# Designs tried in a protein design run: designed miniproteins, single chains, continued (5). Part 29

Each design is a single chain, and the fold is of that chain. pLDDT is the mean over its residues in the fold that is shown.

## One batch from the design tools (miniprotein)

Design m16986
Fold by ESMFold2-Fast:
Structure m16986 (fold): chain A 84 residues (1-84)
Amino acid sequence: KLEEKKEYILEARKKMLDNLLKKGEITQEQKDKALKILEENLKNSTEKEIEALEKAAKITKENATDKSDPLVQEMLEFYELLEK
């Protein structure tokens, strides 16, 4: 069950990043780095953290095409901070 949630989070993020890449808002390198960081974080996350990320991923997937959405912007900024 936990692994299914992790997979869902990864797929939701991939779709979000693919949409941003198609719009020319991010580069392929930024997408690849964000996914790598997410995969590493999910390996060490608690069940509560994964549940929170799953809920966030569902919201992001529904709104992934609207970069003006504050939630989408906050999520992208979060992954950028983890990259550093």
Scores: mean pLDDT 66

Design m16987
Fold by ESMFold2-Fast:
Structure m16987 (fold): chain A 80 residues (1-80)
Amino acid sequence: SEFDKVMEELDKLAEEAIELVKKGTEEDRKKAEEIWEKMMKLAAEAAEKYKDDQEKLKELQKKILEMQQRYDEVLLEVEK
């Protein structure tokens, strides 16, 4: 479905950003920030599109939370 494709694209973008952050260079960090912003914008657009579909909205919100937690964890590890 279109929703499943959006969820897959969010996962792909999140993973790309996380991999870039792990490389630890300033250039890769900036690229990761750009990708993360693009992903969050796509997520916001999906939340608006599916606002009346309570089940899909819950799945989207759960995925966003999980992706954000993983991104923050990797950022903390790189700062050490």
Scores: mean pLDDT 84

Design m16988
Fold by ESMFold2-Fast:
Structure m16988 (fold): chain A 91 residues (1-91)
Amino acid sequence: MKEKSREIIKKALKSYGIELTDEQIDALLAGSGEVDEEVYKKILEKAGDKLQPLSSDKPSVQVTVILTAEVLRIIGDELDKEIAEQRRKAA
C-alpha cells in the first residue's frame, strides 16, 4: 500500500512540475513533522502559479492541502476504475 500511495503522490506532483525523492514522499505520507518547512517552501516556489498558496498558513500546510486534494482526486479515479472492473468481472 505505501508503494502505491507513493506512486500516486509522485504522479500528482509531476502534474504540477514538482519532482520529489521517494524519501521526501514517504515523509509526507508519515506526516509533515519529518520534512522541514524549507522543503515545503521550495516546493511552493518551484510550482509557482500552479499552486494557490494560503496567505496565513505555513508552507507545509499549504502543500499538504493542495497535495491532499490532488491525491484524493487520483485515488478516487483509480478506485472508480477498480470498482468498474470488479463489476464487469462479476457480471
Scores: mean pLDDT 58

Design m16989
Fold by ESMFold2-Fast:
Structure m16989 (fold): chain A 90 residues (1-90)
Amino acid sequence: VEELERKAKEAEKNGDYQTAAELYFEIGLKYVEQNDFEKAEEYFKKASELGRKYAKENNDPNNPLVYVHLTFKNLKDYPALYEILKKLLK
């Protein structure tokens, strides 16, 4: 997780919002695996915020990363959440 956080912060500092969003999404999944849903939601929220920045700059409002936090809020079931969010990365 610490290595992923370092990479995510590096990407964010470089304005690579897509890579940063994808890395924060992966961190969120790691916290779901640990049953830390509060931290998972925080990282999914960061992923969605950065996904929105990317979508806005690239005129791509339907980018799956925009909806990661909303998807997590609606599901809250680890197996269903993991499968759906895994598909959003394709």
Scores: mean pLDDT 71

Design m16990
Fold by ESMFold2-Fast:
Structure m16990 (fold): chain A 83 residues (1-83)
Amino acid sequence: GSAYQRAMDAIRQGNLVDALRIARDLIRQGNIDDAIRIIQQILRHPALSADVRQLLQRALFLLQRGNVDQAIALIDRAISMLS
């Protein structure tokens, strides 16, 4: 979809914060599958710190289990650390 394409463009530009914001908005809209794909692509980025990587891996695990609110909280922490 258009949101997924914008997130992929943001990742290519190194704008991981914008990509995470798009993923968060997709989660809030119930589009969990596209959000998971975006987070998986962010996790492949070589410039991620270990702390941010660990937060996003945990967020991914929580999303896959339907624990949406806790996953959003971890994504918001990752955004703050990258900003």
Scores: mean pLDDT 90

Design m16991
Fold by ESMFold2-Fast:
Structure m16991 (fold): chain A 80 residues (1-80)
Amino acid sequence: EKAVKLYEEAIKNLKDGNYVKAMEDFIKASNEYNSITDKKKRLEIEAKIYELTAKYHKESGNEKLAAEHEEKAKKYKEEL
């Protein structure tokens, strides 16, 4: 599945420190999952997107956005 491959590539890029590629792949995977009824996979993708954006905001010194996105990631993970 294209969505699964994009998700795996995003995780690999995240681990490799390539955050721009990781975010692009997570967004693409999210769009692919919007066409399917797998709620669990959508929640996983959304959680990863918010974790990634929280990290970006924290590195840029935007603590408010970082905390907000971390909270959103946590909520999506709790629904898994």
Scores: mean pLDDT 73

Design m16992
Fold by ESMFold2-Fast:
Structure m16992 (fold): chain A 76 residues (1-76)
Amino acid sequence: DMWKKLSEYLKKYEEKMKKRLEEAKKKYPGDKDKIYQVVIDMMKEDEDSKKFIERMTKDLQKKIAKNNYELFKQGL
């Protein structure tokens, strides 16, 4: 089932993001720009996401990173 595989991929991506964000918070407490950079770097691990992110303005990249960070903080 293609949709099940996609859902499992997204869950694994979320787990990896949470772990990297936790380390980034410890390393850069209060530095949101550096934390958002970790989110952007994770998004670049997927080739399609990398191409999409690299075409965006710096501000839009930060906005997407912030939204993803907040979603991962909330769990699902």
Scores: mean pLDDT 66

Design m16993
Fold by ESMFold2-Fast:
Structure m16993 (fold): chain A 79 residues (1-79)
Amino acid sequence: MYKYLVVAADKNGELLYSTIEAKSVEEAAKKAAEEFKKKFGIKEELELKLESETETSSVYDIYNKKGEFVGKLALKKLE
């Protein structure tokens, strides 16, 4: 299990900062999307589109079911 730093921003620039434990970056991204939904009061499913990645970091664009951009999510592997 790995520890990931999560930094996300909605389209208005409000930040979400947390840490997540996950077995993979894909699991970490899913958990981070769930925290994003809770913080910003989103009830619908979110779609993550991978924008860029390195060996230790990944950046996703976040879209709602209508295909509208709602924010960005960055993950950094810490361990």
Scores: mean pLDDT 83

Design m16994
Fold by ESMFold2-Fast:
Structure m16994 (fold): chain A 97 residues (1-97)
Amino acid sequence: LPPADPTLVRLHREGKLIFLPVKVPVGSTLYIDGKFAGTVVHSGEGIPPEDSPFDVGAGPWSVVLLKEPLEPGKTYTYEILDGKGKVVASGSFTVPE
């Protein structure tokens, strides 16, 4: 999400937006430790390399709007569920300090 909307700028500043290196459908739901933690609000891919194997952009990504801020420096395990309740992505991430 571009932080042009004042609400989104505030949410980003409050730590309520997180970036995950997976591409999932918008509207998918994030679960941490089996609890609802947020909703995917944007997803995409980095620019494909045409001339070089050096990718200056991120690969697949999703932006999640969190229900509440997560602790900086802490590592979480997550699952992302689609609209049918199926796990479409899982892994771990560390919140930047």
Scores: mean pLDDT 67

Design m16995
Fold by ESMFold2-Fast:
Structure m16995 (fold): chain A 85 residues (1-85)
Amino acid sequence: MEFSEAGQEAVRAGRTALEAAGDDSTKGTAAGVLGAGAAFAATTNPNADLERVRELAKEAEELAKKGDVDGAIEKLGEAAVAGAA
């Protein structure tokens, strides 16, 4: 599957949050699913707010790198909503 540039950033953010979650399989799964969902929506939905998806994905990746998994999951959820709009 070929993801848009915004979709690729969402996948990267989700993976970073999944890795930051470590042994917390519930939070890791949520991060991975939301990142993939945002990427799929941003790639397949012509009405997707691609700029907003990119901004939220970058914020999620930065939060995940700081160990804020809960904040990263929240931003990935917002990115999925922006992709679905």
Scores: mean pLDDT 78

Design m16996
Fold by ESMFold2-Fast:
Structure m16996 (fold): chain A 68 residues (1-68)
Amino acid sequence: SVTIHVTGLGSGSDAQLVKDVLEKMGVKILSFQVDLFRGEAIVVVDTDDPEKVVEEINKIPGVTASIL
């Protein structure tokens, strides 16, 4: 499992875009914790390629992802 920190979430719609990206990639979401007041999420995924997951999330305008 890999933990990813996501920032720049301006709304629940942005959080949904992150989930949609992960689902389209076929990545198993183990945990998805969102703090919309801070515009942040902590996402735990089961993946063989965490760098690719981060890269795809970073394609969302205004959103930044990094591996914890």
Scores: mean pLDDT 86

Design m16997
Fold by ESMFold2-Fast:
Structure m16997 (fold): chain A 80 residues (1-80)
Amino acid sequence: RLEELLRDQERVLPLVEEGKRAEEEGDYETAAKHYRKAYELSTVPSSRAALLERLAKVLEKAGKLEEAKKYREQAKKEAA
């Protein structure tokens, strides 16, 4: 799963946890920032796809619908 894939990318895991915390607090802009940075540091396609999907979801909640759409499309390409 995601946690197992991030084990080899210790730089990514803390950013995912910060993004998750911000998302739980309703700070979707901060969550998007952390997920975007985690995506940039991740090199595993399945992990990258999951991070882009989370990023798109929080951007949609932040009202950035066009950005969210682009990241959802990118996530599908990373997963394929």
Scores: mean pLDDT 77

Design m16998
Fold by ESMFold2-Fast:
Structure m16998 (fold): chain A 74 residues (1-74)
Amino acid sequence: AMDELAKLIIEVFKLIDKDGDGEITPEELASYGFDTAGLTLDEAVRRFLDLDGDGKVTIPELKKKIEELKAKEA
């Protein structure tokens, strides 16, 4: 459902936004191995969430991303 997808997206953003100020920096995305060169922050975030590069984000993909981010934060 849409509600579940939105909740998972918010959890991913909270894990990236270590300051909790609602800002995500290109440096934070790059620290997870994501190349932000030549991208705006919005473009980098969209590509970061699009795991298959097909323009679609699914619940299982977001759950895996959350697990990866939690492991990085540990």
Scores: mean pLDDT 61

Design m16999
Fold by ESMFold2-Fast:
Structure m16999 (fold): chain A 87 residues (1-87)
Amino acid sequence: LTEEEYAALNESQKVAVEIGRELAFLGIGVEAALELRKLGVPQEVVDEVIRLGAEKKKEKLIELMKKAGVPEEFIKKIEKEFKEIEK
């Protein structure tokens, strides 16, 4: 949604958009967690990545993926997904 489109929404519609954004950020965390699981990363680290996605902590999530050895191509995909939702 553009800023103009968002401004034209009523209160209930704005709440629905915010819920959708929160679910999208959670989805990024889950996607990153699934990639980490493929690398044999401990469950505690997988849980942390899901939490970081839900909390919209992009920089910390990316740092954790880099430390775990996630391919740079996948990290760039996650960075793009954050930017798309933040628009």
Scores: mean pLDDT 76

Design m17000
Fold by ESMFold2-Fast:
Structure m17000 (fold): chain A 100 residues (1-100)
Amino acid sequence: MSVKELLREAAEKLREAAEIYREAGREEDAERLERAAERVEKLTEEKDKQVAIERLNMLAIYTASVIASLKNSEDEAELKARELAEEALRLLQEAIEQLE
């Protein structure tokens, strides 16, 4: 996959996780994931490689923190959101590797 395709898929996974949280009544968590997805999508148009790498690393750290917060969850919505966040993190890491 190209970097743009990886970033678009990562943004889609983050939006799916946000929708699950919204349906579960967790609007604040949903908004945070939607903002992360928006930032990832904006990076598809970033022409400065160093800026893209730095911002993607920050988004990867944020996504990893979401996964960590859900580690011991027994809530089905949180487990599903965690799986989507894990997929998004993998895609973000692959995009960073291709840019480096």
Scores: mean pLDDT 82

Design m17001
Fold by ESMFold2-Fast:
Structure m17001 (fold): chain A 78 residues (1-78)
Amino acid sequence: MAEEVRRALERVARELGVSVDTIKRTLLLTELGGLSQAEAARELGISPATVSRMIRAVEEATGLSAGEVAAILLASEA
């Protein structure tokens, strides 16, 4: 599961021209950190539209909610 999620993030990163780390930070800030998409965009130095596109692309690529993906990433970090 965690490896399948990681592969999906790598694909999304390539398609959107962002790093996997940027996607991970976006999900952690919005889903676990309680930040809005606009606040996460400000922290990461990207547009709110890019944040929205990353979240949507991850959900479509994984078939999971953004919150579920964020939880898997947090668990796999240890």
Scores: mean pLDDT 81

Design m17002
Fold by ESMFold2-Fast:
Structure m17002 (fold): chain A 103 residues (1-103)
Amino acid sequence: SPEVDALFDRMFDLSVEGENAKTVEEILRVLGELLSQMRRLAELLADTDPTLARRIRETVRQGEEMIRQVEASQDLRLARRTAVLLGSSVTVLYMLYFIRRRS
């Protein structure tokens, strides 16, 4: 789906932006946008791939919890770790999407 591929491209761009961000505030802004794109992706996939949509929603839930911990601590190292983990999750979700589309 061109719309799904465009959302993954945007999420990869946000992952790079998060890695390059210098402050906790900038990382939190980027990660909030990333989770917003993930929620949009889950909605688009809800009827066509409910299993992948459920996994994306689970990733969003975990990401929201990690973001709350970053907000509470204001720890730049924790913020950067969270950005790396969520960026890695985008890659895993894209691989799952690709494999399922070829089946």
Scores: mean pLDDT 88

Design m17003
Fold by ESMFold2-Fast:
Formats: structure tokens, C-alpha cells, sequence
Structure m17003 (fold): chain A 87 residues (1-87)
């Protein structure tokens, strides 16, 4: 649990960095962060399937920004979704 939680925190920090580097994409990046936050809440509540779906939604939105680094964040969110599906 702690390892997955730390990975999620790292992804949110990376998205904050992308907002600072690409302020023109802020609204889209904030939407991705909102989905990560919702996924974290579902994970804390033990709703692993819902959390996985929300992490995938965050990945989709992050990827759609087309910013440098967004693919790495999207890949990280997909990894979290896959790990939760194993639980």
C-alpha cells in the first residue's frame, strides 16, 4: 500500500512541474491531477477497481496534453492501474 501511495504522490508532483513548465496547458493538467486525486481517494477506500479506472482516466488526459513529460506521467498512472487490478 505505502509503495503505491508514494508512486501516486510522485505522479501528482510531476504534474505540478508540468503546469509550471507549460502554463498554457494548465487547465488540462489540473483535470488530470483531479482524476489522480479521485483515484487516490478510491484507493484509500479500498475501491481498487474504481481507483484503477480513475488512474487510467488521468493517464488519458495527461497524454492528451502532448507536453514533454506527459507520456511518462501517463505511463506511471497506467502502471498504478495495473498494480491495483492485481489486488
Amino acid sequence: KTKLALKSVALRIQLVGLELEHPEKREQIEKARDYLSKADQAFDEGNYKEAAELYRKAAEIARSTGTPGAQAVADGAEDLAKELEKL
Scores: mean pLDDT 81

Design m17004
Fold by ESMFold2-Fast:
Structure m17004 (fold): chain A 70 residues (1-70)
Amino acid sequence: LSAEEAARIAEEAAKEAGLEDSAKAIGTEVRLMVRAGLSPVEAARALAERSSGKVKEALELAAKRLEERE
């Protein structure tokens, strides 16, 4: 799974959580972490641990979807 595909999955999860205005930023953070050497699932989970509220929920949803794709 590419960093670009991981970013898209994270963006869709953010939109579903009601964070449409933040979706691009969330996707960009996941993409950067994947490029830094983390797996897509590890990137989403690591960002979720550093987040709270709806952002954390969106990233946990993204991690589950990324796990299903790998």
Scores: mean pLDDT 81

Design m17005
Fold by ESMFold2-Fast:
Structure m17005 (fold): chain A 69 residues (1-69)
Amino acid sequence: SHHEENLNGAAAALALSTQFGTKTGEEVAEAARTLPLEEIAAAVQAVLGLSPEQARRAAEAARRLLSKT
């Protein structure tokens, strides 16, 4: 659902901010555009303790939702 995808995107944004120090929406968007999906998923796992499957879904949501902001 759009709601679930937005929550996954928010989780990934928090993980990127924590792991890589992104402070602005544009910095988060740049990270979501440029980082490999595997690296975003690894950050989500490290910061939020999500399973590999959930972390991958969050990484994919980040690429779709955050790369535009």
Scores: mean pLDDT 76

Design m17006
Fold by ESMFold2-Fast:
Structure m17006 (fold): chain A 70 residues (1-70)
Amino acid sequence: MDIARGMSPEEAVETTLAAADYLDSKGLTEESDKFRKQLDQAIKDGDEDRIRELTAEALEKVKQLQEQES
């Protein structure tokens, strides 16, 4: 299931930022910074497909981290 595919671009941006904040809170600062920079570029380019891809990748990272701590 690709949750990001059903999101508006605005929801995808908010979700990506929330996921990046979560990763940073867990000490994954480099991953968080990478997602934020890529998101900023995608927004500047108006690339809605890339924004959704970044949302999916960020959510997958959060999921992997949560599974590792379970």
Scores: mean pLDDT 78

Design m17007
Fold by ESMFold2-Fast:
Structure m17007 (fold): chain A 65 residues (1-65)
Amino acid sequence: MEEEIKKVKEDFLTKARELSAEAQRKIEDAMKVSPELAKQVRQEAIDKFNELADEYLKKLEEIRK
């Protein structure tokens, strides 16, 4: 159980870091093109983080039975 929780947290942190780095680069690139594109890219990043958070919570719930 503790190992399972550790793996779930580690996966979440790894994916969160990857999404953050990718989102930052995409937002910076988008801002050079247009502010409208930058808004869309930011919203996509928020949506992806929300999905990741939901997945994380579901996995924790499964471990708890």
Scores: mean pLDDT 80

Design m17008
Fold by ESMFold2-Fast:
Structure m17008 (fold): chain A 71 residues (1-71)
Amino acid sequence: MTPEEFYQEKDRISEEYERKAAEVEAKLKGNPPEEEMKRLQKEFEEVREIEQDLKRLSQLTNELNEALELS
């Protein structure tokens, strides 16, 4: 995997998790049954944690990519 391919894949995964978070949030707003609500809340928290980690990784990898382009 090239650095370019890595950044493209990272961005794709980040977008996927942002979309998943939005989908879970929309389902939660639909006032689902209690059992499904608890499952969706857990899923939402897990997705949010991954999203935050990916955003931090994006910051670091963008800095690295810029350094590589200048080298």
Scores: mean pLDDT 74

Design m17009
Fold by ESMFold2-Fast:
Structure m17009 (fold): chain A 109 residues (1-109)
Amino acid sequence: SLTPEEQAALDELVAEFEKKMREIVEDYKAGKISLEEAIKRAVDAVNEVADRLLERFAGKSPEERARAMGEFAKRVLKYLDEHYPDLPKELRDAITDALARAVQRARAA
């Protein structure tokens, strides 16, 4: 399991993603952006937060980084299911795919 400091860092990164996703969903529902643009912004948000997680865990083993990224992915998907159950399938699938790629990047680093 993660140390208290690692858990705090993960909590902060999850909160950052939740804030970005709230803004994306609000803009999409208001008709300010297309579904294609919402997908692009959501994937960009996953990649930006994943990169920051990898930077914060750079001193850890690939296995520990992959575990932290896996926990990030689980918490993001749970947040989406609880707060945006009616999210377009294409948007949810794009986020899920981006998170899976982030876990693979963590293992490779």
Scores: mean pLDDT 87

Design m17010
Fold by ESMFold2-Fast:
Structure m17010 (fold): chain A 75 residues (1-75)
Amino acid sequence: NDILLKLMKGEVNELSDEELEKFTEELMKIFKIKNYEEFLEKEDIIYGSLLGMVKTDEQAEELFNRLKEILKSKE
């Protein structure tokens, strides 16, 4: 998975809008999230999952903020 490879390399900022949308959709399926409000309700478990996918807290925070903006823009 190209997205996971980029995350593991610390290339969170190299993710395209298309890759972020795809990743957001996959996370929504995994955590059974339908909208921004449900994302906020599950933010702790989502953030914990991101920490498992990336190598640093800084990368997890960057990815989390980008996902949050995508979901917020859809509301």
Scores: mean pLDDT 78

Design m17011
Fold by ESMFold2-Fast:
Structure m17011 (fold): chain A 65 residues (1-65)
Amino acid sequence: SARAAQLRALEAQLRAYEAAGVPAPESLKDELIRLLGMDAAEAERVRAMDAAGLIAQIEHALAQL
């Protein structure tokens, strides 16, 4: 699906940030929140996550598709 492809592309970007030891930019967190249709409480949790946490969130979402 288009959403699964977008999630995989986002995961690849986040893995690059993790490998570089650079914090994931807020724009990638915003994209994840948008792709998963998250509410305000879910979005707040995502904004507190590091790249590894964001990747785990994407892997969980992909497993449910």
Scores: mean pLDDT 85

Design m17012
Fold by ESMFold2-Fast:
Structure m17012 (fold): chain A 72 residues (1-72)
Amino acid sequence: GPEVIRELERAREALEAGDYEAAQRHLVRAHILASDDPEVSAAIAEAGKALGAGDREAALRHLEEALERARR
């Protein structure tokens, strides 16, 4: 829904600004909101995993994929 897209966009903004704590919080919120959408949920989980590994490029790629899937 629109709430998932909004949280993912905020996660992207935070990640681009180097605020990894804010990015993680927004990804967690998006993951909870996307619990009924397995494809969006999977992309969010991959973004969170990449962020936890310090891989900003992979985190952004998976985040954009989650946004694309959430928009359908």
Scores: mean pLDDT 86

Design m17013
Fold by ESMFold2-Fast:
Structure m17013 (fold): chain A 55 residues (1-55)
Amino acid sequence: SEGVEASRELFDQTGVGAGGGGAFSGGEKGMEMAKQRTKLAEEQTGVPASLTEIG
């Protein structure tokens, strides 16, 4: 559960930052970067956020 919480926080932060706090144009490109971050977080923790989502 702690791994899921960390991955979720990372994804949420990435989503917010995609619009202004980086080198992203936003839109579809920002969405793909957010997905990439989620994949990296899953590989980092070995826990897929989608499968162990809080809900």
Scores: mean pLDDT 56

Design m17014
Fold by ESMFold2-Fast:
Structure m17014 (fold): chain A 90 residues (1-90)
Amino acid sequence: MQLNLDEWLALDPEQQRELLRKAIKDIALKYGLSEEQAEIIAEAVMRGMGEDEALELAGVKDPEKRLRLEMEIGVLRVAEAVAETIKKKE
């Protein structure tokens, strides 16, 4: 997704959740996971499950693929947490 931080902060919470879900799904598909695995990972992460647990739930067994997915999804989660902190002015 090519959305910048200012555009992200302007979205309502429902729009932010949908874009985050889509970004997670796009990452999974980029690494060759099935549509079903991408859906499982996105839903699990959106429910607050950790990246490693979400990948285990989706049946991702390749250690290199797991590491890359954990890193990319983790970066999105850190970016979301930073943006939420800025929005709340803490």
Scores: mean pLDDT 74

Design m17015
Fold by ESMFold2-Fast:
Structure m17015 (fold): chain A 67 residues (1-67)
Amino acid sequence: MELSPEERELEELARRVAEELGVRVAGVSVSGGVIYVYAEERDPEALARAREAIEAATGLPVEVIEA
């Protein structure tokens, strides 16, 4: 699936930030001004840290979902 340039940059940024925190990303989508990150992670603390870091990096609301 092709993303817009803006959505692609947000996907790459979100993935990079999550991976720097040790969280593997299965996918990212952007809808209604919200970034949805699908993470291969079970630890709720790790998911919460990834959400906070990505929100800080992007300035947009983020939902991190266990994939």
Scores: mean pLDDT 78

Design m17016
Fold by ESMFold2-Fast:
Structure m17016 (fold): chain A 67 residues (1-67)
Amino acid sequence: SLLQRIQEEREKIKRDYFIQMAALIGARDIMTALGIMTDAKRQQIDQQIQDAEETYQKKLEELKKKA
């Protein structure tokens, strides 16, 4: 059904987002723990996290328009 397809699409969007966020946060935490994090690299990762959140919200809004 259309509803089932929308739900499957939503779960894929969530899964892709969570995997990306886990990778970014994990990289930040590991680099910080190892003492190799620079201010520039921290800012870059934090920006990528914000961009990922924005992309996730945009994809969810696009999906709502299909319902």
Scores: mean pLDDT 86

Design m17017
Fold by ESMFold2-Fast:
Structure m17017 (fold): chain A 112 residues (1-112)
Amino acid sequence: MLDEKLEIIAKAAVEELTNNAELPKEKLEEAQKADEFILEKIEEIAKKYGKGDKEKEEEARKKIMAYIYKKLLELLEKYGVAEHLLESLSEESKELIETLAKEGEELVKEYE
């Protein structure tokens, strides 16, 4: 599931931020593989939704990316580092992400 790959990325980010040290190579490689899987899954869903319509595919990618970004922020909040990241976001950016993320979640559920 997408959520499992996002949790790998979130845990890697938390470890780097919390320990103020570079990630071990093995953990960095695991996080990179998780990121690649997520990007491939976005492309798969976008193509299924758009069915060759490039504008619909791009719309789907944006919505799914917003869902992933919101999910990642929720995981970082769960692990106690989200406050620093949330403070960097404008209220306008938060509202935009919330709106797009809801539509992205529906696309992931339909084409998963």
Scores: mean pLDDT 75

Design m17018
Fold by ESMFold2-Fast:
Structure m17018 (fold): chain A 73 residues (1-73)
Amino acid sequence: LSEEQRKAALEHLEKALALTTDPDAKRSIEAAIESVRAGDAAAALAGVDEALKLETDPEAKAHLQKARDALQS
């Protein structure tokens, strides 16, 4: 992951985490954050995809999608 991809992904993941109330979705987002910090894009994408399945807040979903896009750019 480039520094710009990592910063963009972390910013959107942290915003999604702040908006998320479901504990399982929170755990998936926290796992994705740690994977981004470790430079593991594949694990981070898996965590984001799991969080997207569990998340019900549309604003949090939008941030998760932006984090996903940053990780794939």
Scores: mean pLDDT 86

Design m17019
Fold by ESMFold2-Fast:
Structure m17019 (fold): chain A 63 residues (1-63)
Amino acid sequence: MESDVEILTKVPGVDKELAEKLVETFGSLEGIRGASVEELKKIPGVDNKLAFQILKAAADYFA
């Protein structure tokens, strides 16, 4: 099984440090999927475009 961090690092612009921050902040990929673009943008290094790509990756994992 891939970890939540490993799945997030597949998103262009998400490194291991950012992926760890995302999991720490939202708890899991399911938590990230439930987050808003505004909540994701509170994390340093996440702009509007990257927030949308992160949400899409989380949604695609559960599709």
Scores: mean pLDDT 79

Design m17020
Fold by ESMFold2-Fast:
Structure m17020 (fold): chain A 78 residues (1-78)
Amino acid sequence: MTINDLMGSKDKYIILENVTFEPESMILFAKYLFDSTLILYTEKMNPVLSEAEARALAAQLGIKYAKNEEELEKIIKS
C-alpha cells in the first residue's frame, strides 16, 4: 500500500499509529485539529501504552481504539 492510498482514506478516518511521545496530548491535539473519526492504533508500532491504557485513553477522549488490523478494519467498515 502506498502513501497515496492512505491519503484517500484520511478525510474519513485519521489513524494514529505511532503515538510514542505524550500520547494523551498528541491525541487531544489531533482531535482538536481534525473533524474526522480518530482511531488510536497500537499494533506493534513501538507501543508506549498497554492495551488497557490505550482503551481507557481513547474512551476518555471520545475516539476509537483498534488493537490490531482486524479491529481497525471493523471500525473503518462501520
Scores: mean pLDDT 64

Design m17021
Fold by ESMFold2-Fast:
Structure m17021 (fold): chain A 66 residues (1-66)
Amino acid sequence: MDARIAEVAARAGLAPEGVRAVVRMIEEGRLEPETAVRLIAQALVDSGRAGEEEARRLAEEVVALA
């Protein structure tokens, strides 16, 4: 699982620790997967890291790790 987290984090330009924290929150039921997708995608768009379509895809990849 850690290798997949590192790969997704690198593609999204995120810290692996941040991606792992999100995955853990989803697994523990602290964060709804659909809400996580919206929050991550919005953050990526707002930071200029990705366009809306790519940000959504990257956010879905992060959430799919849970």
Scores: mean pLDDT 80

